# Designs tried in a protein design run: designed miniproteins, single chains, continued (5). Part 35

Each design is a single chain, and the fold is of that chain. pLDDT is the mean over its residues in the fold that is shown.

## One batch from the design tools (miniprotein)

Design m17270
Fold by ESMFold2-Fast:
Structure m17270 (fold): chain A 73 residues (1-73)
Amino acid sequence: MAEAVLEAIRQNALELGLSQEDVDEAEKIAREKMEKYGPEAGVAAAFNAVRSKLTQEQYDQLVLGVAKRLGAT
């Protein structure tokens, strides 16, 4: 479910040091895109919003962390 992906992005972004405000903003953007264009658009928007706040290395860790959390759940 897209909700599970958004939660995984939130948790990994917080662990990488993003502020709660930045994470909440990314989720808001993702939900707006999801409502208008569907779950894939929302997930893509969440990743893009978070990418702008992270280094390339941190973003790579986020992607791996999201995959692990979804597979471990």
Scores: mean pLDDT 81

Design m17271
Fold by ESMFold2-Fast:
Structure m17271 (fold): chain A 63 residues (1-63)
Amino acid sequence: MEEHEVTVTTAKADYQAGMDAVAAALRELEKKYKRVEIVSLRVEDGADPDTVTITVRARAEKP
């Protein structure tokens, strides 16, 4: 299994757009790999108080 990490930083007002970007990245992994399993989802305040960082770790099996 290969480990992949997707990190998206977005404005708190645009949180849904950030989540959509993460979902799109995970869908691209599912196209390239036989199986993709989400290991962890972390949401934390970004460097600025008006931003949030979304980090997803996934394990993928070779096709």
Scores: mean pLDDT 77

Design m17272
Fold by ESMFold2-Fast:
Structure m17272 (fold): chain A 72 residues (1-72)
Amino acid sequence: MADEHLRQAEEHIRKAEEYLEQGDREGALKHLEEAEEHVEQASFAGRDDPEVQRRARELWERAQKLKEEAKK
C-alpha cells in the first residue's frame, strides 16, 4: 500500500502548511511527524519500486523543509 502511505503523507504535509499559515507551529510539527512516518512506511512498502522511492524522498525533503520553518 505504498500509494496510500504517499497520499497520507501528502495530506499531513498539506495540514502542516495550513497550521503554519494560522501560526500554529506545534500543530504543524505534529502533522509533519505523521507525514514522516507515512513516508517511511511508503518507502518500506515500495522498497523495490524506484518511483515510490523517488516520491517518498521528495515528500521527506518537503517535510524536513517545513519542519525547519516551523521551528523558526
Scores: mean pLDDT 84

Design m17273
Fold by ESMFold2-Fast:
Structure m17273 (fold): chain A 68 residues (1-68)
Amino acid sequence: SELSPAEEALKIVAERGKVTREELIEELEARGYDREEIEGAIDALVKEGLLEEVDGELRLTEKGKELL
């Protein structure tokens, strides 16, 4: 895939508006990524302020929308 798991994660969250961490992991595993790689990508996106996580729900930030 030309997209990294981080880029695919951002696009999935953008399309769905919100998604749980576990739902996002399951979707990206179905696309062929390993759980450890996916969790690392999600953690990096949250640290960078591109995603926010509240009560297990992931949402795209305004900064994340600007990157897409």
Scores: mean pLDDT 83

Design m17274
Fold by ESMFold2-Fast:
Structure m17274 (fold): chain A 106 residues (1-106)
Amino acid sequence: MEREAEESKDPRAQEAQKYYRKGVEAFNEGKYEEAIKYYEKAIEAAKGVSDLLEGLALFNLGLAYKKLGEYEKAVEYLEKALELFKKAGAPERLIKKVEKELEEAK
């Protein structure tokens, strides 16, 4: 449908990936509030484009809230990530990882 032709070159998926990577970088630097802002932008770009990418951003958003001690928000986002991963047919190992983080956030 696009003049870009390549699947990995979908502009909205590319934008979501860009913000997701920035979020991961901020998270690894301990900048959890900055990571949250990037993950929120990644989620907006991924909505209706990639359930897997939206789920990945939601999963890491939940982890960032967990790092900030916001366990109620962490649980909400982790549960949303789990639902999207199941919808997207994500690998079992990824689903199990989200389930473990949910157990630890409760």
Scores: mean pLDDT 82

Design m17275
Fold by ESMFold2-Fast:
Structure m17275 (fold): chain A 60 residues (1-60)
Amino acid sequence: SMKELLLKQIEETEKNWEKIKENFLKNASKYGLSEEEAKEKLERLEKLMEEELERIRKKL
């Protein structure tokens, strides 16, 4: 069903986000970011992502 497909996509998105965070932190110095700046940017993006995923879940 569409609902099951969307729930699976949310789960895969959350799993992929962990990999994205690891890669971003590993490569942050290539973009001239300090470790603190990199973590701050990730925390902000993660909060926005979690809020959006929660809105989607509540509509299912």
Scores: mean pLDDT 80

Design m17276
Fold by ESMFold2-Fast:
Structure m17276 (fold): chain A 75 residues (1-75)
Amino acid sequence: MTKKQKEALLGAEGLREWAREAERVNPEAGELLRKAAELLEQGAKDPEKFDEYAKKAEELHREAVRLKQKALAEA
């Protein structure tokens, strides 16, 4: 397993932990973080498409952050 694959899997674990916390504030944000984690896990298994999966995961992460910020502002 390469260093990049290990980092991607650790990042996915972090996103899954954040998804549990975000789900309590906004279920939609939690779902997006879970999907981002799945994309990083898929990228780790398919290194040739890793950059493509990483970009998609980053987009979902940004959207989840936006939804969480909105939920906190409206609380």
Scores: mean pLDDT 79

Design m17277
Fold by ESMFold2-Fast:
Structure m17277 (fold): chain A 64 residues (1-64)
Amino acid sequence: SLAEEAERLVEEAERSTDPKKKRELLRRADELIDKAVENGEEVPRRTVTRATGLMMQLMADDVE
């Protein structure tokens, strides 16, 4: 399932200490989440919330 694969990528990103690796994993997870939603697949809100939080943190670090 696309949603399950996205969840796994988000979990892997949470465990990674490298900002570059986190960004790449979150980018892939975001793509899978978008495709899952487009296909009518159920995506847990928890997964989306975690991915968004990590991505916002990385964006803040990138700007400042």
Scores: mean pLDDT 77

Design m17278
Fold by ESMFold2-Fast:
Structure m17278 (fold): chain A 94 residues (1-94)
Amino acid sequence: LVEKVKSKDVKEQIEAVREALNSPDREKALETLKAAAKSGNKDVQRAVIEAAAESPDTEVALEAARYVLKNSKDPELVRLATAAAIDAIGRELE
């Protein structure tokens, strides 16, 4: 996962993000999502936000959104990451 997300191929980076969602290892999932958010590629960062929205683990969802917020200056990605973070917090409170 971590090696795949550091790939120069955007498709491989997006696949690594999707695999992180299904990983039973929270630490590896978070490391993969953090590396993807740092990639600087908008499609990869969007995949991290989508992963946050789909994750049943609210901690993974919240941290993924935070990684994008820290690494992106794109207004659309910031809006989407903020929405994903709010959704994760809402699920945690239920």
Scores: mean pLDDT 75

Design m17279
Fold by ESMFold2-Fast:
Structure m17279 (fold): chain A 111 residues (1-111)
Amino acid sequence: SEIEKLEERIKKDPKDGGAWLALGELLLKEKRYEEAIEYYEKAIKYASEDQKPLAYTNLGKALLKLKRYEEAIEYYEKALKLDPDYKEARENLAEAYEKLGEYEKAEEARK
């Protein structure tokens, strides 16, 4: 499978941030949220600065699915600190605020 190929890449090079990021994305698609979080944490550690907004945003998505809303907000804010124009992080930040009943903060996040 694609997962097995990415796991072999990581076994040969544990600092392959792109492989950790891709593996996290596949686990997120499979709804394996706790495992996706572990792999996105590795992706953040080893990924290039340009890839970190995506890694933070996807880690936040996994946390959101686990109903860990305050932690999801923290990671979306980290993504937006690196890339203020990252639309996906803004939309997901708004959703997380809505889940907490923080509707005014949700509207501000969409701007």
Scores: mean pLDDT 88

Design m17280
Fold by ESMFold2-Fast:
Structure m17280 (fold): chain A 117 residues (1-117)
Amino acid sequence: MEEEELERFVNLFATEMIELSEKLGLDPKYAIVVPRDKLIEAFKLPKEQQPEAVVEVARESERVDLSGKTIPQGVADLEEKGYVVIGFADSDEQYEKVIEMVPEAVKRALELYEKYK
């Protein structure tokens, strides 16, 4: 898969993660972020290995306090630094719920990629 296709895959995955997180009604005080390069490496793996590899990347995620910034400003700053925002969580319980969504988001991103190629 070419790097441009991997970037498209990362963006599809991030979009699905944010959509799933929004449905939980979480207040976005802390952004959950992962390095974009680590996600790209995970999506280079065979399809059957991608969900597990992306979960491992997501479990290495950082929580970034967005207090004092608008959400769009905070997300843009993090993207410029090479991070991908995969969700929002104010508690460890909410964080675990976001991480548990990763395999489903990978599956949805794969299905969208296959459907629109």
Scores: mean pLDDT 76

Design m17281
Fold by ESMFold2-Fast:
Structure m17281 (fold): chain A 70 residues (1-70)
Amino acid sequence: DPNNAEAYFNRGLVYRKLGKIKLAIADYNRAIELKPDFAEAYFSRAFLYRILGQTELAEKDYAKGIKLLR
């Protein structure tokens, strides 16, 4: 299901497990585009941004995820 946010998120998790960090981020981006209130996708993307040294992007995504839980 190419338009399902959860399907993109789940594929992103698989790419992450395979070490395909750039592909995982691309899938998390798609999930967020389809479901902007998807807190788990923001947290998962924040984790990968940290791995890539993109600290400010990671902090922004983490903060967004926290706000979506309220």
Scores: mean pLDDT 87

Design m17282
Fold by ESMFold2-Fast:
Structure m17282 (fold): chain A 78 residues (1-78)
Amino acid sequence: MSKEELELLTRAGVLQIEAAVLLTFGELSEEARRLVEEALELAQKAEEIVVNGGDLAEAQKLLDEAERLLREAKELEK
C-alpha cells in the first residue's frame, strides 16, 4: 500500500469506530443518529474504494463529508 492509501484507510477506520461507539453507547437524537449513520456509510464506502484500488480522490471526498456529518451530529448533542 502507498502512504496515501494507508492514511485514507486509517481515517476510514477511526471514523467507523467513532460512529459505531456513538450509535452503540451515545444517547442520540433522531437527527444526530441519522447524521452518524450517514457518516458511517460514507466511511465504509471510502474504505471499499481504497481496498479495491479505486479513485483515492473520491475516497478522500467521502471521508471529508463523513467527518463533516459526524461534527454536525456532535454539535446537535451539545
Scores: mean pLDDT 85

Design m17283
Fold by ESMFold2-Fast:
Structure m17283 (fold): chain A 80 residues (1-80)
Amino acid sequence: DLLAALREGLESAEASLEELKKRTPKENKKAQEVLKKLEELLRRLREAIEAGDLAAARRAAEELLALARRELPELADVLL
């Protein structure tokens, strides 16, 4: 079940985001912007899953993966 798999992924991602938010300095504007974008996409994914909207959930998951691939390397570079 794709929705069940997405929900499990969402729960893991939300926990990871919360941990990153606690460890990321508020002064690191680049990292804070990335975290805010991730939070918005996770919220959209959660809303779609709760609505049972598979098409919306898939789209949100695709956007989340694209953002992670693009922005996480930049975040890693900033944290270095």
Scores: mean pLDDT 75

Design m17284
Fold by ESMFold2-Fast:
Structure m17284 (fold): chain A 68 residues (1-68)
Amino acid sequence: SLVEELLEAVKNNEDTSELLEEIKKDPELSLEVLREIARQAVEAGEASLSEEEIEARLERVRKKWEEA
């Protein structure tokens, strides 16, 4: 999936420009990327967010995109 390809490219310090352009055209894919980044940050100990808190933040992002 595009989300998995983006995460692999980030881990390998590869150019993500084309993947980001494709993802930003699809709000659902963009939300999936943000969800995965949040989960990885929690796993790395960089954030103290529950799954419910992650979903609440993604819902706020979704609403902002719907209003734009």
Scores: mean pLDDT 73

Design m17285
Fold by ESMFold2-Fast:
Structure m17285 (fold): chain A 68 residues (1-68)
Amino acid sequence: SAEEAIEKARKALEEGNVDEAIQYAMKAIQLGDVAGALRLLSEAYRKKGDTGNAAMYEKAAADVEARA
């Protein structure tokens, strides 16, 4: 489920496995949890030092949530 994919992405981030977290977050988008996955992508890219992509995903998550 999307919720399981989000949970796996969070655990991967806690373990420092940023690339695995990105993979699970993308899977969550495919399963329909777009806002939650975009927030996790933002956090993952922040951990990589990619501030531009982190800010982009954070804004995208807020925009999706505002329309829900």
Scores: mean pLDDT 82

Design m17286
Fold by ESMFold2-Fast:
Structure m17286 (fold): chain A 60 residues (1-60)
Amino acid sequence: SVEEVRRLARERGIDLTEEQARKLVEFAGGDPEAIRAALNALAQGLRVVEKDGKVVLERP
């Protein structure tokens, strides 16, 4: 599902690395609804980055 998450993010104009997408999947527990909610937050101008082994949202 990492590739699927990256594809969905790209369709929303968001470029995630494989590592960022993997962390997002781990954070969401593979739950598609939780992943979709996170992608919506990214579409609103936040971005996913990895810090200290966890997912955080930052300015684009």
Scores: mean pLDDT 70

Design m17287
Fold by ESMFold2-Fast:
Structure m17287 (fold): chain A 61 residues (1-61)
Amino acid sequence: MVLPSVEELYEEALKEAKPEDLPALEEAYQLVLESEDSSVEVQIGAELLLIGTIEDVRLSQ
């Protein structure tokens, strides 16, 4: 089994999200993209923030 990439999780969340939740998802994903040139610890932190934001959006439904 191949685990979904962070990008795939983000794209799936965008398809299921309410319009009100889109800005939070976009902001979290932007932080992941901006962390690419940072330390591994910062990259992991950004990815965890995005995953948490996706879960919060899904649970708010």
Scores: mean pLDDT 75

Design m17288
Fold by ESMFold2-Fast:
Structure m17288 (fold): chain A 71 residues (1-71)
Amino acid sequence: AEDAQEEAAREAQIEMLSKLLGISKEEARKLLEEIEELVKAGDLEKAKKLNEELLKKMEPYVEELKAKAEA
């Protein structure tokens, strides 16, 4: 059976990325799909680099969201 928990986690990641980066859910989904496609192709170095770059970009936005949530 399709893993409903895995799908829910993926949707949560898409929504979080969309809000953190200020992009559409569709754009966030494409970014996650790009990483997954690189992993499937066996290009683990590119997948790792892209993931690391996304995490680095999200870091300042996570701090900003925390500040807004406390307001």
Scores: mean pLDDT 71

Design m17289
Fold by ESMFold2-Fast:
Order: sequence, then structure tokens, then C-alpha cells
Structure m17289 (fold): chain A 68 residues (1-68)
Amino acid sequence: SALEEEVKRLIEELEALARERNDAALLTYAGVFRHELEVVKTLPEEEREKALRKMLEALKRILEQARA
């Protein structure tokens, strides 16, 4: 889904940012989101959409704060 691809893209952006900054804690955090995405992909469509929206909001907030 478009929402799943957007979440995946933001996780990849967080991973890239962590690598650029040599931030091991941020890289570990990105790994937690990557694991959560694999779990969420197994959920029924309605529950998956709700979980993806929450992940999207969290990832956007983290990236905005990290880049400020």
C-alpha cells in the first residue's frame, strides 16, 4: 500500500540519517521500527492501516526533531 511504502521510506531516511551522523542509538531505533513494520505487514487490512498511520506519525516527528 502507499501508506506502507511511505513508512518504509521514512525508516530508510532515519537509517540514512543515523549512518551519516554515526549515531548508533538512532540506528538501533530505526531497527526497532523496521522490525515493527514486518509485524504490522502480517495484520488484517484495517488493523494494519491503523498501525501504519501511528508509525508514520511517530517517524515524521522523530525525523523533524532530529533534523532541527
Scores: mean pLDDT 84

Design m17290
Fold by ESMFold2-Fast:
Structure m17290 (fold): chain A 63 residues (1-63)
Amino acid sequence: YVGEVCVALHTLPKMSPDCLAVSAGDKLVILEVIDDKHVKAQSLSTGETGIVPISLLEVVGKV
């Protein structure tokens, strides 16, 4: 997963300071795997980093 480009499947508001707000269709790069359900990612749209659920992401490949 690290270094993979993913697409957000659903819009998610920022729930906490550690979480990333995303809109459906946003592209993200996975920076770190936190656990089996969460990753730290960077939004390619905003440059923000934060934690997102893996279940919201579809891997589309590397850049």
Scores: mean pLDDT 76

Design m17291
Fold by ESMFold2-Fast:
Structure m17291 (fold): chain A 100 residues (1-100)
Amino acid sequence: NSELLIEQALNVLRGEKRWDDVELLKNSPKNAQLAYAYLLQAERLLEVAKTSDEETREKAIRGAEEYIREAEEYMKSVPPELQELLKKRIEELRERIRNL
């Protein structure tokens, strides 16, 4: 359910007090909201990967890469300014993967 995924992303961001991200997500078109929500899921998996054993880390990295792919599909139909911001977030996540 795409609506539930977006609501869950907003709740995570509010819990983490990431207010600028909350406002960005709330004011974004649906495809950008979905792309952001998937990237947030990837971020959460990579956070778990930091303290995991090798097998769990590998699984978390594969899951994060799949969420990044899902986000890239939704990004194809978002405004250029939001697409640039989301691409920067993807680059940051891929750098985190390389440093695990």
Scores: mean pLDDT 86

Design m17292
Fold by ESMFold2-Fast:
Structure m17292 (fold): chain A 88 residues (1-88)
Amino acid sequence: MKLQEFIDKIKEYLKNNDYKKALEVFEQGLEYAKEHEDEIPGLTEQLVKGIAKALYEVGYKEEAEKIINTDDPEKQVELAKEVLKKLS
């Protein structure tokens, strides 16, 4: 699964405190999701949920919960980017 490869890579960088690399891969995953949304609906939502889960697992529980509890997919993307930028 191509989208899962981005999620797994981001999780690895978060575990290693490589927040700048995690942000770079997240941006690449967002571009991939945008290009393939017509073929596979919900890719952006899956990516954001994957990032939220990864953040939760590495100890950023409040940030992860804020992303997950947001009903607007565009707002979820902005929150995820904000978290990764703050950590970078």
Scores: mean pLDDT 79

Design m17293
Fold by ESMFold2-Fast:
Structure m17293 (fold): chain A 87 residues (1-87)
Amino acid sequence: MKSKLSPEQKKKAIELIEEALKLLDTLDDDTSLSDSSLKTMKDGLIQELKKLAEGDKNLLELIEKLSKSKTVGELKKNLKEIKKYLE
């Protein structure tokens, strides 16, 4: 099932997710997202993904789940689920 995003919006979202995953792969999965730099990165990523996801209810639900991530491992898992949805 293809997402409601255009091919260009989908590519941009996947690139944002891959950049975030590359950074997160340098950290332990148990690392808390309470760190200010990780929190800022997470909040910025969510804001950009929400802009791209406007009108796609399924993608917005996945982004809401992403916003509730408390650890690096949870954030990585939720980002991989969004990437799979967009592929």
Scores: mean pLDDT 80

Design m17294
Fold by ESMFold2-Fast:
Structure m17294 (fold): chain A 65 residues (1-65)
Amino acid sequence: SVSYESAAALLAVSGSIEGLFSKVEIKDGKIIVTIKRVTERTRELIRAMEEVAKKSGIELVFKEE
């Protein structure tokens, strides 16, 4: 089954597949995303991840490449 944690992770993986995120790490109730390209799609994914994370209590960390 898909939880909020899984949903946030899937959004991060989508950004990685699309070449927008260079690295995604999931550890200790935290999702760490390294941003490679900033586009409208990047902003949409970040917003979606933040909304899901609010509901799950997962910490999101965004880093610059």
Scores: mean pLDDT 79

Design m17295
Fold by ESMFold2-Fast:
Structure m17295 (fold): chain A 58 residues (1-58)
Amino acid sequence: SVEELAEELVRRYGLPRGTAEQFAREIVLADPENPDAPSEESIQTALDFARQLGLIDR
């Protein structure tokens, strides 16, 4: 699930692979309801975090 979430972040938002993997890992750990599969909310949370860090401002 971490790899799938990271790949979505790379594909849809152009995040660097390493950054996407780090966020995906943190989101999966922070969302115990979806430890094995990313939810829409998990993806949105990761994107909000990356946006706050200025990584996806395009």
Scores: mean pLDDT 65

Design m17296
Fold by ESMFold2-Fast:
Structure m17296 (fold): chain A 99 residues (1-99)
Amino acid sequence: SLEQEIKNLEERAKLLEKTNPAEAYLSKGTVYLAKGDYEKAIEYFKKAIELDPNNSDAWYGLGLAYKKLGKVEEAKKYFQKALEIDPDNEDARKLLEEL
C-alpha cells in the first residue's frame, strides 16, 4: 500500500511541479516520512522550504523526521519554526513539550 501511495503521490507531484512545486516536495517528504525513510523525507522537506519558507507543514515534517532520527535539538528547532509560522499548530506545541 505504501508503494502504491508513493506512485500516486509521484504522479500528483509531477502535475503540481508546474503550479505549486513546493506542495509537490511537501507531498514527497510526507510519503517518505510515512515509509520510514527519514533521510529522504528531510531532503524533500528542505526542498519544499527552499521554495516556500513560510510552509509550516514542511517545518513540522522536518521536525518529525529529525525526532525519528533521535536528533532532539534539530527537532525542537524545526517545531519552534513551525509554531512561529502557525501558532495554532497544536501537534508541534505538544511535541516540543515532550522533547
Scores: mean pLDDT 85

Design m17297
Fold by ESMFold2-Fast:
Structure m17297 (fold): chain A 100 residues (1-100)
Amino acid sequence: HMAELEREVVDALAAMVYSLIKKSGDKEDADEFIKIAERLLAEHPDSPYAWLALGYAYYLKGDYEKAIETFERALEIARRQGNDKLMEEAEKLLEEVKSK
């Protein structure tokens, strides 16, 4: 189905965006990454990588409350999809943010 193919493309783009923000993102880039993640989520709200990217952008911005809420959503979606690697990643990010 076309919707499934578009979801796969969105998930791939979201994974790339998340990887980029973690490796080279800073506070100055946070607002742009929020916009990108929100656009990806507008296409497919069930993309766990898009939620991870959004949460990490809030984390870089210093908005820890929104980062926690957003990572919790990523964890729930990853859990529903049975993606153990993404669940572990979201849990590690939650521990990191909650330590602030």
Scores: mean pLDDT 82

Design m17298
Fold by ESMFold2-Fast:
Structure m17298 (fold): chain A 77 residues (1-77)
Amino acid sequence: SIEEEIKKLEKKIKELEEKIKELEERKKELMEELKKAKDKEEILKLIGEILRLIGEILDLEEEKKKLEKKLAELKKK
C-alpha cells in the first residue's frame, strides 16, 4: 500500500529530524564552551568535536533530503 509506505517514510524522516535537532543542540553547547575556552589544546579539541558533529549533521540532512524526495513522489497522485 502506498499509504503504508508514506507512513514509514514520514516516520523515518521524523526520526532523522529528531537526531539532527539533538546534534544541532550539542553543537550549540560546544560552541558556547568554545567561547569560554582559553587553553589552545582545549580549543582544538572543541573545534574537532564541532567539526565531527557538523559532518554527522550533513550526512543526516542528505539522507533526509533523499527520503523527502521519495515521499513527495509517492504523495504525487
Scores: mean pLDDT 87

Design m17300
Fold by ESMFold2-Fast:
Structure m17300 (fold): chain A 89 residues (1-89)
Amino acid sequence: MEKAKKLKEEGEKAFEEGKYEEAIKKYEEAYKLYKAAGDKEGAKEAVENLERAEIALAKEKYKDDESKLAAAEAAAKIRGIGLLLDIEL
């Protein structure tokens, strides 16, 4: 999946540049393409990268709000689990 690999690479670059919202979008698109192709390994890696980017975004946005940060981190982890279950079923 050339397109999924490119989206993952673009997401990794955006993450390293601190552009977490763009990284999230790229990883979401990569996940969908890997899942559609039946590439469980690629889909799992995209989920791991997506969760990491969502947690990083939460830390930047909610640095001064511990309750919102905790809720956003929990939501990112729950989403990741749901996406992983979707590719294993």
Scores: mean pLDDT 84

Design m17301
Fold by ESMFold2-Fast:
Structure m17301 (fold): chain A 81 residues (1-81)
Amino acid sequence: SELEEEIHESLLRMMIAIAKLEESPERQAETLRLAVRYAKEHPSPGSLRALREAAELAEERGLEEAAREARKAAEEIERKL
């Protein structure tokens, strides 16, 4: 449903915002991995956009593994849509 998709996108946006505020690279990577898992459980166009932003954030911060995981998840969701 549209409302469910909106709620899931909002939660993903919040997770990414929290990741931006994390001081530790390990905590940032962990929060981004939680966002990836959540997006995979709730695939939508909104989740895809959020994952692409998460990948970009991870790349900017040198979190290579988290960036790779986010990109892979985005590709997986895109194939389902």
Scores: mean pLDDT 83

Design m17302
Fold by ESMFold2-Fast:
Structure m17302 (fold): chain A 82 residues (1-82)
Amino acid sequence: GPGLEELEKKLEEAEKRVEEALKLAKEGKYEEAIKLLEEVIKELEELLEILKKVGGPELIKKVEEKLEEAKKALEEVKELEK
């Protein structure tokens, strides 16, 4: 499977995409923000499953924290769309 360095880069990419989704939400582009957050959540869940098999407790914690952050952001953006 991918090395821990590659998995860490995937987390960094996911973090940037969460920031992009929040920027889209601030611009009133709620549908685009929701779609991006749903994609990032799926990617973070897949990353977490890989990490649970490979090991890397510190990176697992970071992915779990970002997954929680992305899920909260999705809930907030969905409330703004209503």
Scores: mean pLDDT 84

Design m17303
Fold by ESMFold2-Fast:
Structure m17303 (fold): chain A 61 residues (1-61)
Amino acid sequence: APKSKLSPATVERLRAELAELTARYGDLSAEEIPEEVLRRARAIALAARGESEAAVRRALA
């Protein structure tokens, strides 16, 4: 069984989403980026680091 709490395919998809958010909002200061986008990016970064699904869901809430 994989050691990761998330499947490798899920982590890869989340990393791609984070790259898209960076491309779309990377030219803006943190204060100009919508809070929902910052929250989503944080949750994706946690998932990419191998954090649990519960931790990822908590970051989204």
Scores: mean pLDDT 68

Design m17304
Fold by ESMFold2-Fast:
Structure m17304 (fold): chain A 65 residues (1-65)
Amino acid sequence: TEKAKQFLVKEAGLSEEQADELIELLEDPSVSEEEIVKYLVEKTGLSEEEARKVVEGAKHFIETF
């Protein structure tokens, strides 16, 4: 969703392209949360703990808004 993309760009510091890719991964039920966390660590250099918080926040925006 638009709100999840805005969260990822502003709060996580992702590019719009990276945010779009992450949202696609989050919407794919075959992709585990651990795989998404690993993707963020590899693409952004965030710690695993920071990447998990980003994933949780994005999921919240997808489910709630």
Scores: mean pLDDT 76

Design m17305
Fold by ESMFold2-Fast:
Structure m17305 (fold): chain A 56 residues (1-56)
Amino acid sequence: SNEPVLTPEQYQAMADAFPQALKTIEAYRKSQGEGLSDEERKSIETLQQRYRELSK
């Protein structure tokens, strides 16, 4: 198996902070007349889920 790049505590911190960063990005993109695609949203949700698994 692949070795993790970060510690579980760092992955947890990233997972916890991610929703706030995402909201900021979405607000910015909306102000530019473009939103996140459904595929991009699913990719982000998958990444958050992986970080939660790695934080265990």
Scores: mean pLDDT 70

